# Designs tried in a protein design run: designed miniproteins, single chains, continued (2). Part 80

Each design is a single chain, and the fold is of that chain. pLDDT is the mean over its residues in the fold that is shown.

## One batch from the design tools (miniprotein)

Design m6766
Fold by ESMFold2-Fast:
Structure m6766 (fold): chain A 100 residues (1-100)
Amino acid sequence: AEQAELDAAVARLIAALPAFKAQVEANKASLTEEQKKKVEVLVRGVERAQAAKTRASAEALKRAYERALEGDEEGEIEALALALRASAEELRRVEEEYAK
């Protein structure tokens, strides 16, 4: 049942993506160009995780989600950003290996 738990965690993160995008848009004026690019990479990371559903990516997203629920508001976005970026890089590697 471990896979079902990870799939559920990824599904919750994907379901939360529209609310996350809305929160980013609400704070758009206070974000730097670098932060805006990071947010775009995070969004793409979640979308790719939905497509590939790798176990490692699901675990990273689950940990980021759990930290976002526990942490202070300042740490939450950065923790999620780091985990989603790591997941995106791993998904890219898996896709490259699958294509060969």
Scores: mean pLDDT 54

Design m6767
Fold by ESMFold2-Fast:
Structure m6767 (fold): chain A 87 residues (1-87)
Amino acid sequence: SKFEEAFLEALEKLNEIVQKLIDEGKITPEQAREIAELFREVLELFDEGKPKDEIIEKMNRIVDIVAKYDPEAAEELRKLIEKVKEA
């Protein structure tokens, strides 16, 4: 489905950006743990077939953390999440 394709694209890009910030030492261990918990919740909601609004809310929480370190990457992620919302 368009939703699944958009979701997986957004999730892959989120993971790439987060991993880059961890590798660059920009994310604190506490923030890395918070992001990992949010990723787990996003995947759980998706697997359970929960409403896309709940999934998007959790994804946006990860983006808010990213925005503190890479505002341009956060803007790109928000555009991908908008595609998830529209699908």
Scores: mean pLDDT 84

Design m6768
Fold by ESMFold2-Fast:
Structure m6768 (fold): chain A 62 residues (1-62)
Amino acid sequence: SKEQLIEEANNLSTYLANNPDLSLEEKLKIAHELVDKVAEYNKLSDEQKEAMIKNMEARILG
């Protein structure tokens, strides 16, 4: 479900944010690559993809 995808994205964002071995640039790159794959697989609109990226970036940046 879309709710499950959002939860998984949020969980990954939290994991990335709390990972001391990754740079901020690496965290954002991983988040963007995941959202691209999720959007392609689930046929998300550009608006849905952008919303997911922004939400993940906000969680990573604080």
Scores: mean pLDDT 80

Design m6769
Fold by ESMFold2-Fast:
Structure m6769 (fold): chain A 70 residues (1-70)
Amino acid sequence: AAARRALLEEEIDIGVELVKASVDLFIAKRQYEKNKSEEIEKKIKELREKMDETVARSQAVRARGAALAA
């Protein structure tokens, strides 16, 4: 019970991180269209890398949850 609850809480936290990163990326892309700054371009690259890492973590947690549910 406790392990399953901890995985659900971790999945929710990762989901929140992914939503925040998606919003930040959208805002950064809009800023880049208005002002093509190297700082904004670097920020977009960092946000894309963070999203890829967060997606991988989400998939790993879901796989662990599925194994516990079986």
Scores: mean pLDDT 80

Design m6770
Fold by ESMFold2-Fast:
Structure m6770 (fold): chain A 87 residues (1-87)
Amino acid sequence: TKEKVLQKIVDLVVGQLEKLAKEAKASKSLKEQKELLEKAKEIYKDFQKMIDWIKKTHPEFQAQLDEAEKKVKALLDEIEAIVKSKL
């Protein structure tokens, strides 16, 4: 149950970042792309705080959380690359 709840939270965060990446790719406005990147950074920051707390209280989830963090970071990096490609 706890593992399934954690996976659903990860899936929601990933889904939010995938949506932001899609919106950034579709946008023709550098201003909008920068705003989407700032939203992605805030989501990532909040996710990191949550992951750090869970790792301290439930070390059995460390490997799953490390993989989730890598996936979330890759999506953030994709959005950042889109912004940089317009500069």
Scores: mean pLDDT 83

Design m6771
Fold by ESMFold2-Fast:
Structure m6771 (fold): chain A 98 residues (1-98)
Amino acid sequence: VSKEVFDVLAEIGVLQIRAAVGLVIDRKLAEKYAPTNPELAAKLRELADRYSELIDKLTEVDKLAPENPEEARKRIGQLKKELDEVDAESDKLIAEAN
């Protein structure tokens, strides 16, 4: 069903934007904290790498969605949970730095 494929692709787009924002923020913060807090900078770089991996996985699901929207929806559910976990860990590290 074309509407189901559209809805899945729209959800992938939202998750890709969220992951891209997290990636940019964590990379910039890692660079900012590198001279004064190298441990925090290293952890933020690891989170940035996890955001990058999530973007790659979302891109693969985007390719799958027109052929198998049910499997794509299942994978989106798991990737959203992973993104929520990365966001929570990022927020915790930033809060602890203040």
Scores: mean pLDDT 87

Design m6772
Fold by ESMFold2-Fast:
Structure m6772 (fold): chain A 74 residues (1-74)
Amino acid sequence: SDELLEVYRDALKKIAKSSDEMAREAAEQLKETIEKEISKEVAEKIYDILMEGIKEGKKEEAAEKALEILEEEL
């Protein structure tokens, strides 16, 4: 849904601009939401992308990649 995509976009924007600790917490919350609203497979894929981006100092790039996947699923 359009409304759900906006929620994800806002969450991903916050992850990209947060500290690593806050970004990890936000990524965990987003995973739970995606699992409920879309699928467990998509949730795990997005979570892995975000966690790797946090680890590698590429939070913004990871958030952009995650958003592209969510746009395809919604």
Scores: mean pLDDT 85

Design m6773
Fold by ESMFold2-Fast:
Structure m6773 (fold): chain A 96 residues (1-96)
Amino acid sequence: LSEIVAELKAAFDARDKEALYRAAIKLGYHLTSEKELDLVIKSIETTYPHPLLRNKEEIELLDIIRQGLRDGFHKKPLNEKYKEIAEEAIKEAEKL
């Protein structure tokens, strides 16, 4: 778990959208309930204790985190654009 969080932070700091999406999927895969998923997403959207929203690019990165969390939780991509990346990240998450 700590490795996934470190991967997510590194991808965000690097502004690497694909790496960020992969890390978010791995995190979402390990969420145990729809309630937990909803709470994590709402925290990012409304009540982030240390908001990382400084510009349009960072807003887009947070949207990618939300999409990855959902795709990982449901164990399938919702967006065809990142289908191959999502499928690979889900397979990696299964091994963790």
Scores: mean pLDDT 70

Design m6774
Fold by ESMFold2-Fast:
Structure m6774 (fold): chain A 52 residues (1-52)
Amino acid sequence: SKFKVGDKVRVTLPDGSTFEGTVVHVVDENKVAVRLADGTVRIVPESQVEKL
């Protein structure tokens, strides 16, 4: 995976919405867990993730 725990990232959802967070877990080659500013964690496909 091109992402690591601690990476600052921007996620773009299919509806065009974006959010920023920190990678807390690399689930597999295609998925990462990102923690948002409110403390929630979302699992997202890496194709939607951009490293900041």
Scores: mean pLDDT 80

Design m6775
Fold by ESMFold2-Fast:
Structure m6775 (fold): chain A 106 residues (1-106)
Amino acid sequence: AEVEASEKAEAKEGGTAELKAKVFSPGEVIGSILVGIAKDPETGKGVGFGAGTGAKNGGESTVTIKVKGEKGEYTAEVSASVFYIDPETGKVRAAGAVGESKLKVY
């Protein structure tokens, strides 16, 4: 499985950021769980968290995170647990993937 995160996201200090991601798998995506985490790139300290559910294969999904960091530039990760139909067996499978975005807090 793969996650393509949007190149950048923005938030106001103490506000929320929308992390956009596209989720891909070897077969038809029947669902996904997305977790968004924002980190200070120098320290690795977590400054924001959120969770959501994803779209179909190649569809864009949005995870909203509440940012508790000060103004600055941060790294945001979208981690996906993807549930898909294996094209060889017809069985439901699960896979994980991570995408990265740049987050700017004003």
Scores: mean pLDDT 77

Design m6776
Fold by ESMFold2-Fast:
Structure m6776 (fold): chain A 66 residues (1-66)
Amino acid sequence: SKLDEAKETVEDAARFLARQPSLSLDQKVEAVKTIARDLGKRYGLSSKETKELVEEMVKLVKELYE
């Protein structure tokens, strides 16, 4: 699905950002939110799907930061 493709793309970005030592947690979270929202718009996801994508990817980047 479009949502699953968007999730994989943002997950790759979240994993990459989590490994960047020069970025703070806040910077990583904001970057992932921006990427997730942009992908939601480009993929034509619903408001609900975009919100879910943002929330899941923020959770992932926070877990990877720990």
Scores: mean pLDDT 80

Design m6777
Fold by ESMFold2-Fast:
Structure m6777 (fold): chain A 62 residues (1-62)
Amino acid sequence: LRERIFEAEKEVVKKYGLKATTRMIAEAAGVSVGTFYRIFGSATNAAVRSTAEDLLEIAESI
């Protein structure tokens, strides 16, 4: 589940960049926004962007 959300975050950020929102990521992962917050804690759009930058770099390096 957590892995699926990280993959969705990478894809959403790749397509929308700084316009990416927690809602878009949750929808792409097929989970509720509540489930997203339960896994990430209080992840904000700003925190998502920061995390997504690191995740995108790691994913491209694999």
Scores: mean pLDDT 64

Design m6778
Fold by ESMFold2-Fast:
Structure m6778 (fold): chain A 98 residues (1-98)
Amino acid sequence: GPRLTDPETIEAVKLLVEALEGKKVLSLEEAFKVVELVGGVYPVAELVARGEMSEEELEEAIKILKKKNPELSEEQIRKIIESMVEAIREQEEREKKK
């Protein structure tokens, strides 16, 4: 995964923190970029959106993501996953209505 010392990873973390603090609203494309750069959040969100991940498995995934991203709290990681799950579900609903 990307290292936290990488400039792109640092920028992604800053964008995420600003969004969580209500200072910036992310586009779907910016949200996907941030999720990819936060090392594996997107696969977790996809499994949750599909109903393929239990609450216990989600809690364990959050702990693993926290160890990889020590600058983020478990609550911040959970909110990222929840926002991503909502975005995935909205996209799938739009595709289903085609």
Scores: mean pLDDT 65

Design m6779
Fold by ESMFold2-Fast:
Structure m6779 (fold): chain A 87 residues (1-87)
Amino acid sequence: MILSDEEANTLYRLSPELLELFKSLGAEKEVYTLKEIAGLVLKFAEKVKATNGIIDVSGTVLGKVTGKDSLTFMELMEAIIKESEKV
């Protein structure tokens, strides 16, 4: 999957936590190209499948906001979108 430049920049701005997850998958860059973002999304999807779709968010902002220690991939995406809309 290839993200547009706008989508990639939006993803980066919306959640530092998502970027931290990408870094935990071996992504150590502060700025990413579309191709690199696509590769990270694939690695993230593979990791989510390996954990039966459960992601540990304990001690993170998303965990604090949702009141949960673990989220499904869908719940994580919904939480990121919701947080991005806060002023």
Scores: mean pLDDT 57

Design m6780
Fold by ESMFold2-Fast:
Structure m6780 (fold): chain A 84 residues (1-84)
Amino acid sequence: MDPSVEEFKEELINLPADIVKELAKTQPDMPLEEKVKIAEEAFNRRLEQLRSDRVLPDSVLDQLREEALKLLNKVVAEIEAKRA
């Protein structure tokens, strides 16, 4: 079954945060800054693909990017707080 548009947007918003969480488990010795960079690069590549494919309007992709970065920053702060 094809995922709903709502589920697709939610997966995109969670993508960079999920990458950072997985890297925190699998690569604990990697600096948090490098984990964030990997997550941002993967997310930007995904957005460029979606824009090229014209799946969603640019305005919607920009909104999803803002929401994803906000969630990423929250998750990064939570990881730092738990490891301090």
Scores: mean pLDDT 79

Design m6781
Fold by ESMFold2-Fast:
Structure m6781 (fold): chain A 74 residues (1-74)
Amino acid sequence: SVSLLALDVPPEDIEAIRALVEARGGRFRVAAKPSEEDGKYLALAEVPAAEAAALREELRRRFPRATIREMVPA
């Protein structure tokens, strides 16, 4: 099983967060253009469910300017 995390990512953190997601066996996708409101990029991280908690903790610790969203399925 997999977990999906939606993120708002500052441009300076995109490549470092991509590397973290990929190191945990996940996949990272970033929107082509930043938000006009704050210049952050919407991104989606898909990781093995077992890795999700560790990824959230590392993102919170290393990238305090990135925001983690919860996606509610329709």
Scores: mean pLDDT 81

Design m6782
Fold by ESMFold2-Fast:
Structure m6782 (fold): chain A 55 residues (1-55)
Amino acid sequence: MKVTVPEGFKATLEDGTVYEEGETIEVPENVKTITLENENMTITVPVEVFASIKF
């Protein structure tokens, strides 16, 4: 599954891999959540929910 990191956020996978804004993540099958972080907040989102959001 491919997801794109939203503008203004950094994405971190469960294994600690970090992706910058606008990067496309090819999410491994064993990863269930993605953590999004900016200067003001940290949000943990299920992969299925993240893939359903249009930014």
Scores: mean pLDDT 76

Design m6783
Fold by ESMFold2-Fast:
Structure m6783 (fold): chain A 91 residues (1-91)
Amino acid sequence: MAKKATITAEVVGGEGVGAGSVIKIEGVVLNGFFSGTVTEVTGGAAAGIEVGDLVSGPLKEVGEETTLTVTNKAGKQLEITAKVTELKITE
């Protein structure tokens, strides 16, 4: 069964992305894999990441870095490294 999840993460690297931006993603987790939509982008210059972009990647714990695939509204994909700062999973 898929569980609802909200991830807050700080971007630490990625091609075309500014480090130090904070993104909030709402979605679902199934079998250790997260899929969601960007709901907020704050701080720094997160060039190439916008509210409404799709995000997927392995579920990681708070304090861990994860590699996320971001798909924008035009269907272009980019890969970023982000540090999970907050994780909320609902049963």
Scores: mean pLDDT 77

Design m6784
Fold by ESMFold2-Fast:
Structure m6784 (fold): chain A 94 residues (1-94)
Amino acid sequence: MEEAEKELEELLEETRERLARARTLDEVFQVLKWFMTRLQELMEKLSPEEAERVAKRAIEELRRLLDEAGVPEALKQTVLDGLRQLAEKVIAKL
């Protein structure tokens, strides 16, 4: 768990930096696609219990990052719902 939490913290920090550099909604969307791909790869290496904990924290922290970046509420909800669905799908296959 300690290694997975560190990888998640590093991923979240890089996501924050990339979102801060994004100037358009298309650039924001590209950052979010990259984040979801990296998170999926991380979760696939974990036990179901570890993947569930990582997913829960990722959802909570991503919500904060999207708020900090000024992402519109509708887009924020769509992204967070997509992340929840991705997490359920990955965990179900572990």
Scores: mean pLDDT 81

Design m6785
Fold by ESMFold2-Fast:
Structure m6785 (fold): chain A 97 residues (1-97)
Amino acid sequence: SDQTQRQQVQNMIDILRRSMSSISNPVAQTIVQQGIDDAQRLIDQGDYDGAMDVLNRSSGLAGVAQTYGLSTIDDVIQQSDQMVQMSVQRMQQIQQR
């Protein structure tokens, strides 16, 4: 339902806001804040699915920045893309076995 989707998005925003206190990497903090801002704009448009997608993506990218100690958004995107590509290749190998 619309109310359930709104609650799910708000819960994710609340989780990400609380996670800011445990994020030491400045790029990861920027990614989380940008994700929250983008999600709020999508909520204003009634796009709750888009808001959830943005929040999940931002959480993932922030995790990559934090884990690998990355200093730029470009490095985070590159690292994330490499991880996705390796996962796709691994899945293809499993399907061929």
Scores: mean pLDDT 85

Design m6786
Fold by ESMFold2-Fast:
Structure m6786 (fold): chain A 61 residues (1-61)
Amino acid sequence: VDGVLQLARSAGDEKTYEAVKEAKEKGESDEKIFQRGIEASKDPGLRKAMETLLKIKKEEE
């Protein structure tokens, strides 16, 4: 989750940053938080990076 916030901040994508932060504050699962970030992002590079992080997260125990 913190990685997604850092990526959105670095890309200057305030909309994605706000969506991820709001989902986190609402107590949504990490998977849902990542999904909201992906849906909010219009930057193809940022979106791909978030999809990669979500995949890694789902493969973790």
Scores: mean pLDDT 72

Design m6787
Fold by ESMFold2-Fast:
Formats: C-alpha cells, structure tokens, sequence
Structure m6787 (fold): chain A 65 residues (1-65)
C-alpha cells in the first residue's frame, strides 16, 4: 500500500497540490507562487519533495507568527 510519498510520484504530486491549496487558502502564498511550485513539483519526485517541504515550512512559519 502507498503510505510514503516517494513510493508513488502521482500520489506525491497530489500531496503537493493539497499543501499548496492549503497555503493559498491561508494567504501564505500567492496564486502565482502556487502555480510556480506546482510546475516545479511536476519535474520529478525530488523536486516534488523539495516543494512539499518548502510549503510545509512556510505554513509552519505562518502558524508560529
């Protein structure tokens, strides 16, 4: 079963989409930034993981402030 993001690139990309949608709804990123992040994530699993991590860090920073 696919539990880890790196086990399925499509699942990983869906996680990035969900995280980016959350960040946009919180006002943490702009629509343009969301588009750029999703384009980066489509380039490969390593890029998707980096983008997911970056979005997570930005959401955490927002929640701490």
Amino acid sequence: TLELPEMDPERLYRYVQAAADTALSLGVISEEERRRLLERARRGPEDAMRVLSEIGDRINDFLEE
Scores: mean pLDDT 77

Design m6788
Fold by ESMFold2-Fast:
Structure m6788 (fold): chain A 64 residues (1-64)
Amino acid sequence: LSPATQAAIAELRAIAATAPPAVAAQADMWVGLLSRAGASEERAREIVEALRRQAAEAKDQAAA
């Protein structure tokens, strides 16, 4: 895997560890897909950014 893909996997694992369950499940899915097939640097960045946004929005809706 490219360094960019490996960095994206690490970021997605961090999101999965801290995000609400629905977003964590999506992050785990993408970790599996990227670990198996890889992705372009651009696609890997898009995936991470999308899940970071989803995690932030979900946290805003969750009760503390």
Scores: mean pLDDT 77

Design m6789
Fold by ESMFold2-Fast:
Structure m6789 (fold): chain A 84 residues (1-84)
Amino acid sequence: SARIAELEARAREALERALETGDLAAAREFLALAKELARAYREELGLSEAELEAQLAEVDARFAAHAEEALARAKAHYEKLKAE
């Protein structure tokens, strides 16, 4: 519980930093923390270890291929929501 709360707080901080600055390093930190959260919630998500790791590997590949573009789109959406 305490570990999960700490991971959620750190993930949120990294995500907010990435969305405000466009910093790919912050986006990578967020991804790493989000993956740890997914592993912590694996049993509650009804996923096997192999199934979860396969999905996380796909997320890693998509992030490596599209991180800069995806972050730019997410940042634009975030700024629009803040302006409304």
Scores: mean pLDDT 80

Design m6790
Fold by ESMFold2-Fast:
Structure m6790 (fold): chain A 80 residues (1-80)
Amino acid sequence: SQRQIDQLQQDISDLQQAIDNKDDIDVIRQKMQSVLQQTQRIRDLQKQGKMDQSVADSLGDKAQDVLNKASDYIQKQIKK
């Protein structure tokens, strides 16, 4: 459980850094997929009673925020 929390926090940080560094869109998309997969794992652990709902919700909110930033960044890069 702590390992999955640490992994999601790292994936969120890695995605934010990729956006800040203006990395290639394909790199950002790959990191978005990692964040989405880890967020789903955290939600599955919460449903199994292996993680507090407040922790899962907090991590989910942080993941959604960085995913929204990544999506906005990609849209602005491919827009005329």
Scores: mean pLDDT 85

Design m6791
Fold by ESMFold2-Fast:
Structure m6791 (fold): chain A 81 residues (1-81)
Amino acid sequence: MSEAEKLREEADKLEKEGKYDEAAQVYFRMGQIYLEEGKYEEAAESFTRAAELYRKAGNDVNAALAYMQAAIAKKEIERKK
């Protein structure tokens, strides 16, 4: 099982437990790993999910940061198309 797959299972468990801030942190970490691997679509998806979960947690600052990272990843996809 890859590190990203393990993190996805951890995040899903935390989200089901209502631990939205912790789940968001895991998705944010997944986004960083995907960016390092050049997997921009997976990175954008992971950062977007982190942002949504930070919003559910009431963590608007980290939600904004995660949306910004998702936008950067999406820009990389557009530039390579």
Scores: mean pLDDT 83

Design m6792
Fold by ESMFold2-Fast:
Structure m6792 (fold): chain A 60 residues (1-60)
Amino acid sequence: MMEKMKLVDVVVYVTGADRESAEKLLAQHLGDPNAPYVEVEVDLSKAYEQLPGVVSSLKS
């Protein structure tokens, strides 16, 4: 099912990491303190498979 979520919420859902660690990791990895709060559309049933591609598309 496709739904709009903040990127940090997708990472927490997929990895089970705590939200603060996920926020810090995404901000550092993408070089933008707002990166964890970017809305993305993901299929939650495939989120584990799709997340690397979504992150890579945002990474420069």
Scores: mean pLDDT 73

Design m6793
Fold by ESMFold2-Fast:
Structure m6793 (fold): chain A 59 residues (1-59)
Amino acid sequence: LDLDAITEELKKLFPEAEIVDVELKGGVLIIKAKHPEKAVDAVKYVKEKYGVDATVEKA
């Protein structure tokens, strides 16, 4: 997985969430966002597109 490419993609598709970073921990993508409540669709998008588990954390 190209985490930098995923981070830039999510910033473009979900600008309202203010995503700052994406980390991979134990096979789970952690999406860091300033507004995690607005990043729910980003989590779903990543799970569907990349076939990985994902969650969101406040940046």
Scores: mean pLDDT 84

Design m6794
Fold by ESMFold2-Fast:
Structure m6794 (fold): chain A 93 residues (1-93)
Amino acid sequence: MTPVEAAIKSLELTAKLAKEGLASSPTFYSTYNSLLTAAILSKDPEVKEKLLEAASLAYETAKRISNTKDPEEARKIAIESAEKLEKLAKEIK
């Protein structure tokens, strides 16, 4: 399994957890770390750019969830970001 494949699997798991209402700030931070690692190890500039874009989204989502006092708002943020991350994952594969 390549670092890119590992990052995509992490992202897909995070998206699934978000849709089930089980994703939290640490969930998105875990995906951010996986995507960032894949980006650092990637030799393809286009793949690296997409991985960094996905990593930035995961990081910002983790921060938004951490700063949200409303659990329902946090869940909506998680689902919205999960859908965007899934779209980016399709472009990386």
Scores: mean pLDDT 84

Design m6795
Fold by ESMFold2-Fast:
Structure m6795 (fold): chain A 65 residues (1-65)
Amino acid sequence: GPPPGEVVRRVTKREVEIDGERVTVYEYDFLRQPVHPTPEEARRNEEFARRMAPLDLRLQQERAR
């Protein structure tokens, strides 16, 4: 079968206006190969997403206005 896949990350740079100031935001697209991820890899990605969630949520709300 296929080897354990890596998280394929595509980063897109955008400028978003928050409180009248332009802020650079990086949008991450995570694509995993259809293979079993390593526990370490899955855990690392979860911890990263958890730390970024409050900031990403605010930026999403500003973007949706």
Scores: mean pLDDT 59

Design m6796
Fold by ESMFold2-Fast:
Structure m6796 (fold): chain A 75 residues (1-75)
Amino acid sequence: SSLIKRLEEAYENGDVERMEEVVRELFRLLEERYGPSPALEAVRRQALEVVRTGSEEQREKLVEAAKEALKLLES
């Protein structure tokens, strides 16, 4: 998907702003598919915090989880 490619490119380039854009778009798509919930909003806030201030290990895990979520949304 174009979002997966955009996320991979942003991560490889260390583009925090672009990573935030893709994460926000992912959670918008999750809300469209499953509906809004306090739990989903809490996970979104945590993901954005990892993008902004997280370690490289945390960001790598986030990118992998986000890619898997995007694949599931495409199925």
Scores: mean pLDDT 84

Design m6797
Fold by ESMFold2-Fast:
Structure m6797 (fold): chain A 69 residues (1-69)
Amino acid sequence: MEELIKKVIELSPDPAEAAAFAIDLVGHLLSGDREGALRTARWFLEEAKKKGYSPEFIKALEELIRELE
């Protein structure tokens, strides 16, 4: 999971957006709110698709979502 979060940050075209996402996601996970973490990741995936982010980024985020499920 940590490697997938790192990969999403590294592949992001917007480092500030990726950092905010990672902080929110990790915050949910540390509080035991796996459902909140999954909701955050799914929201970011839909935003990335709307913005036309790279296929590699989309794939990394889809892998992270599968790990959270």
Scores: mean pLDDT 81

Design m6798
Fold by ESMFold2-Fast:
Structure m6798 (fold): chain A 71 residues (1-71)
Amino acid sequence: SRAELYRAIAERDIEEVRKLLEDGDFDTVRENLKHLPPELREKAEKAIEEGNYDEFLKILREYHERQLARL
């Protein structure tokens, strides 16, 4: 189903972003944030600046869950 495919893509994206954060590749992570709505983008940038990667990944999961709910 579309929901199952989207969940698989979202989990892969979250895992990839987690690895980028662990590697300190913040420029690539920031480029990926350009597609988020302004509210979530602002919160995500703050989480990166504070070094709170758990909060960053939580924001990314929230975005993916919002997108899934629209399917």
Scores: mean pLDDT 77

Design m6799
Fold by ESMFold2-Fast:
Structure m6799 (fold): chain A 88 residues (1-88)
Amino acid sequence: DDAEIKARLRASIAALEAKPSKSKPEQVQLIINKYKVGEISQEEAAKKLSEIAKLPQSTVKAALNGNEEAQKKLLEALEPEAKKAAAE
């Protein structure tokens, strides 16, 4: 159900946007979620995520299409920043 999927993604977007400051991993999740609800294009999301994570756009596009392995690679590429941001 697209409505159920979008409701979950919108809840995640709202939680991320409620934060007074966003880490790079949080910005990445926000971009992915915005793409999934149709707020931004796949090409726009892929360019932004590729720039943040310094990963190939092919890997980023797979992550945007819901590939969990590709999403894991995206998060792993942010691991040093994620650890630093999580401490904040």
Scores: mean pLDDT 73

Design m6800
Fold by ESMFold2-Fast:
Structure m6800 (fold): chain A 67 residues (1-67)
Amino acid sequence: MAKEVLVTATGVGPTEEAARHAAMVNVLEKAREAGLEAPVIEILRVEVRKVGDLYEVTVEARATEAL
């Protein structure tokens, strides 16, 4: 039985790509903090917002233990 956690993380950056990358890094960090050593990430939802001159990307993901 695999351990499974739902993770929501946000990234901010000067471009959508930079914000998305930051959000994905934060998703992986949250999964590891939740006790997953080798998380397999399934992206459930991605929301992109522009806030002033910055992009904010929120990622909702399901993380499961690969080992």
Scores: mean pLDDT 81

Design m6801
Fold by ESMFold2-Fast:
Structure m6801 (fold): chain A 100 residues (1-100)
Amino acid sequence: MDEEVRERARVIEEALRIAREGIANGDREGGIEKLRELLENSDPAVHPVIETLILAVENDTSAVFARLERIAAAEDPRTLEEVLRVLERASRAVLEEHRA
């Protein structure tokens, strides 16, 4: 795995942690602020994942997470690179469904 793939994975793991903590603790505003900071400082390739997590926190619901997990479960990722591609694809599908 190259450093770019590892860095994208690190950002996604951090974004997931922030989103889960924001929902679990009821600190949606703090969670969203941290996610927006990650979005501003991250690779555009991970933007759909972070945007999907912001949507999940904004709506104070696990429904977006459940939707993302269901789309991701349609594939069997065996490598870190495959996991990232599945998450990016699933996130794009969720964002397209909720577009303004």
Scores: mean pLDDT 71

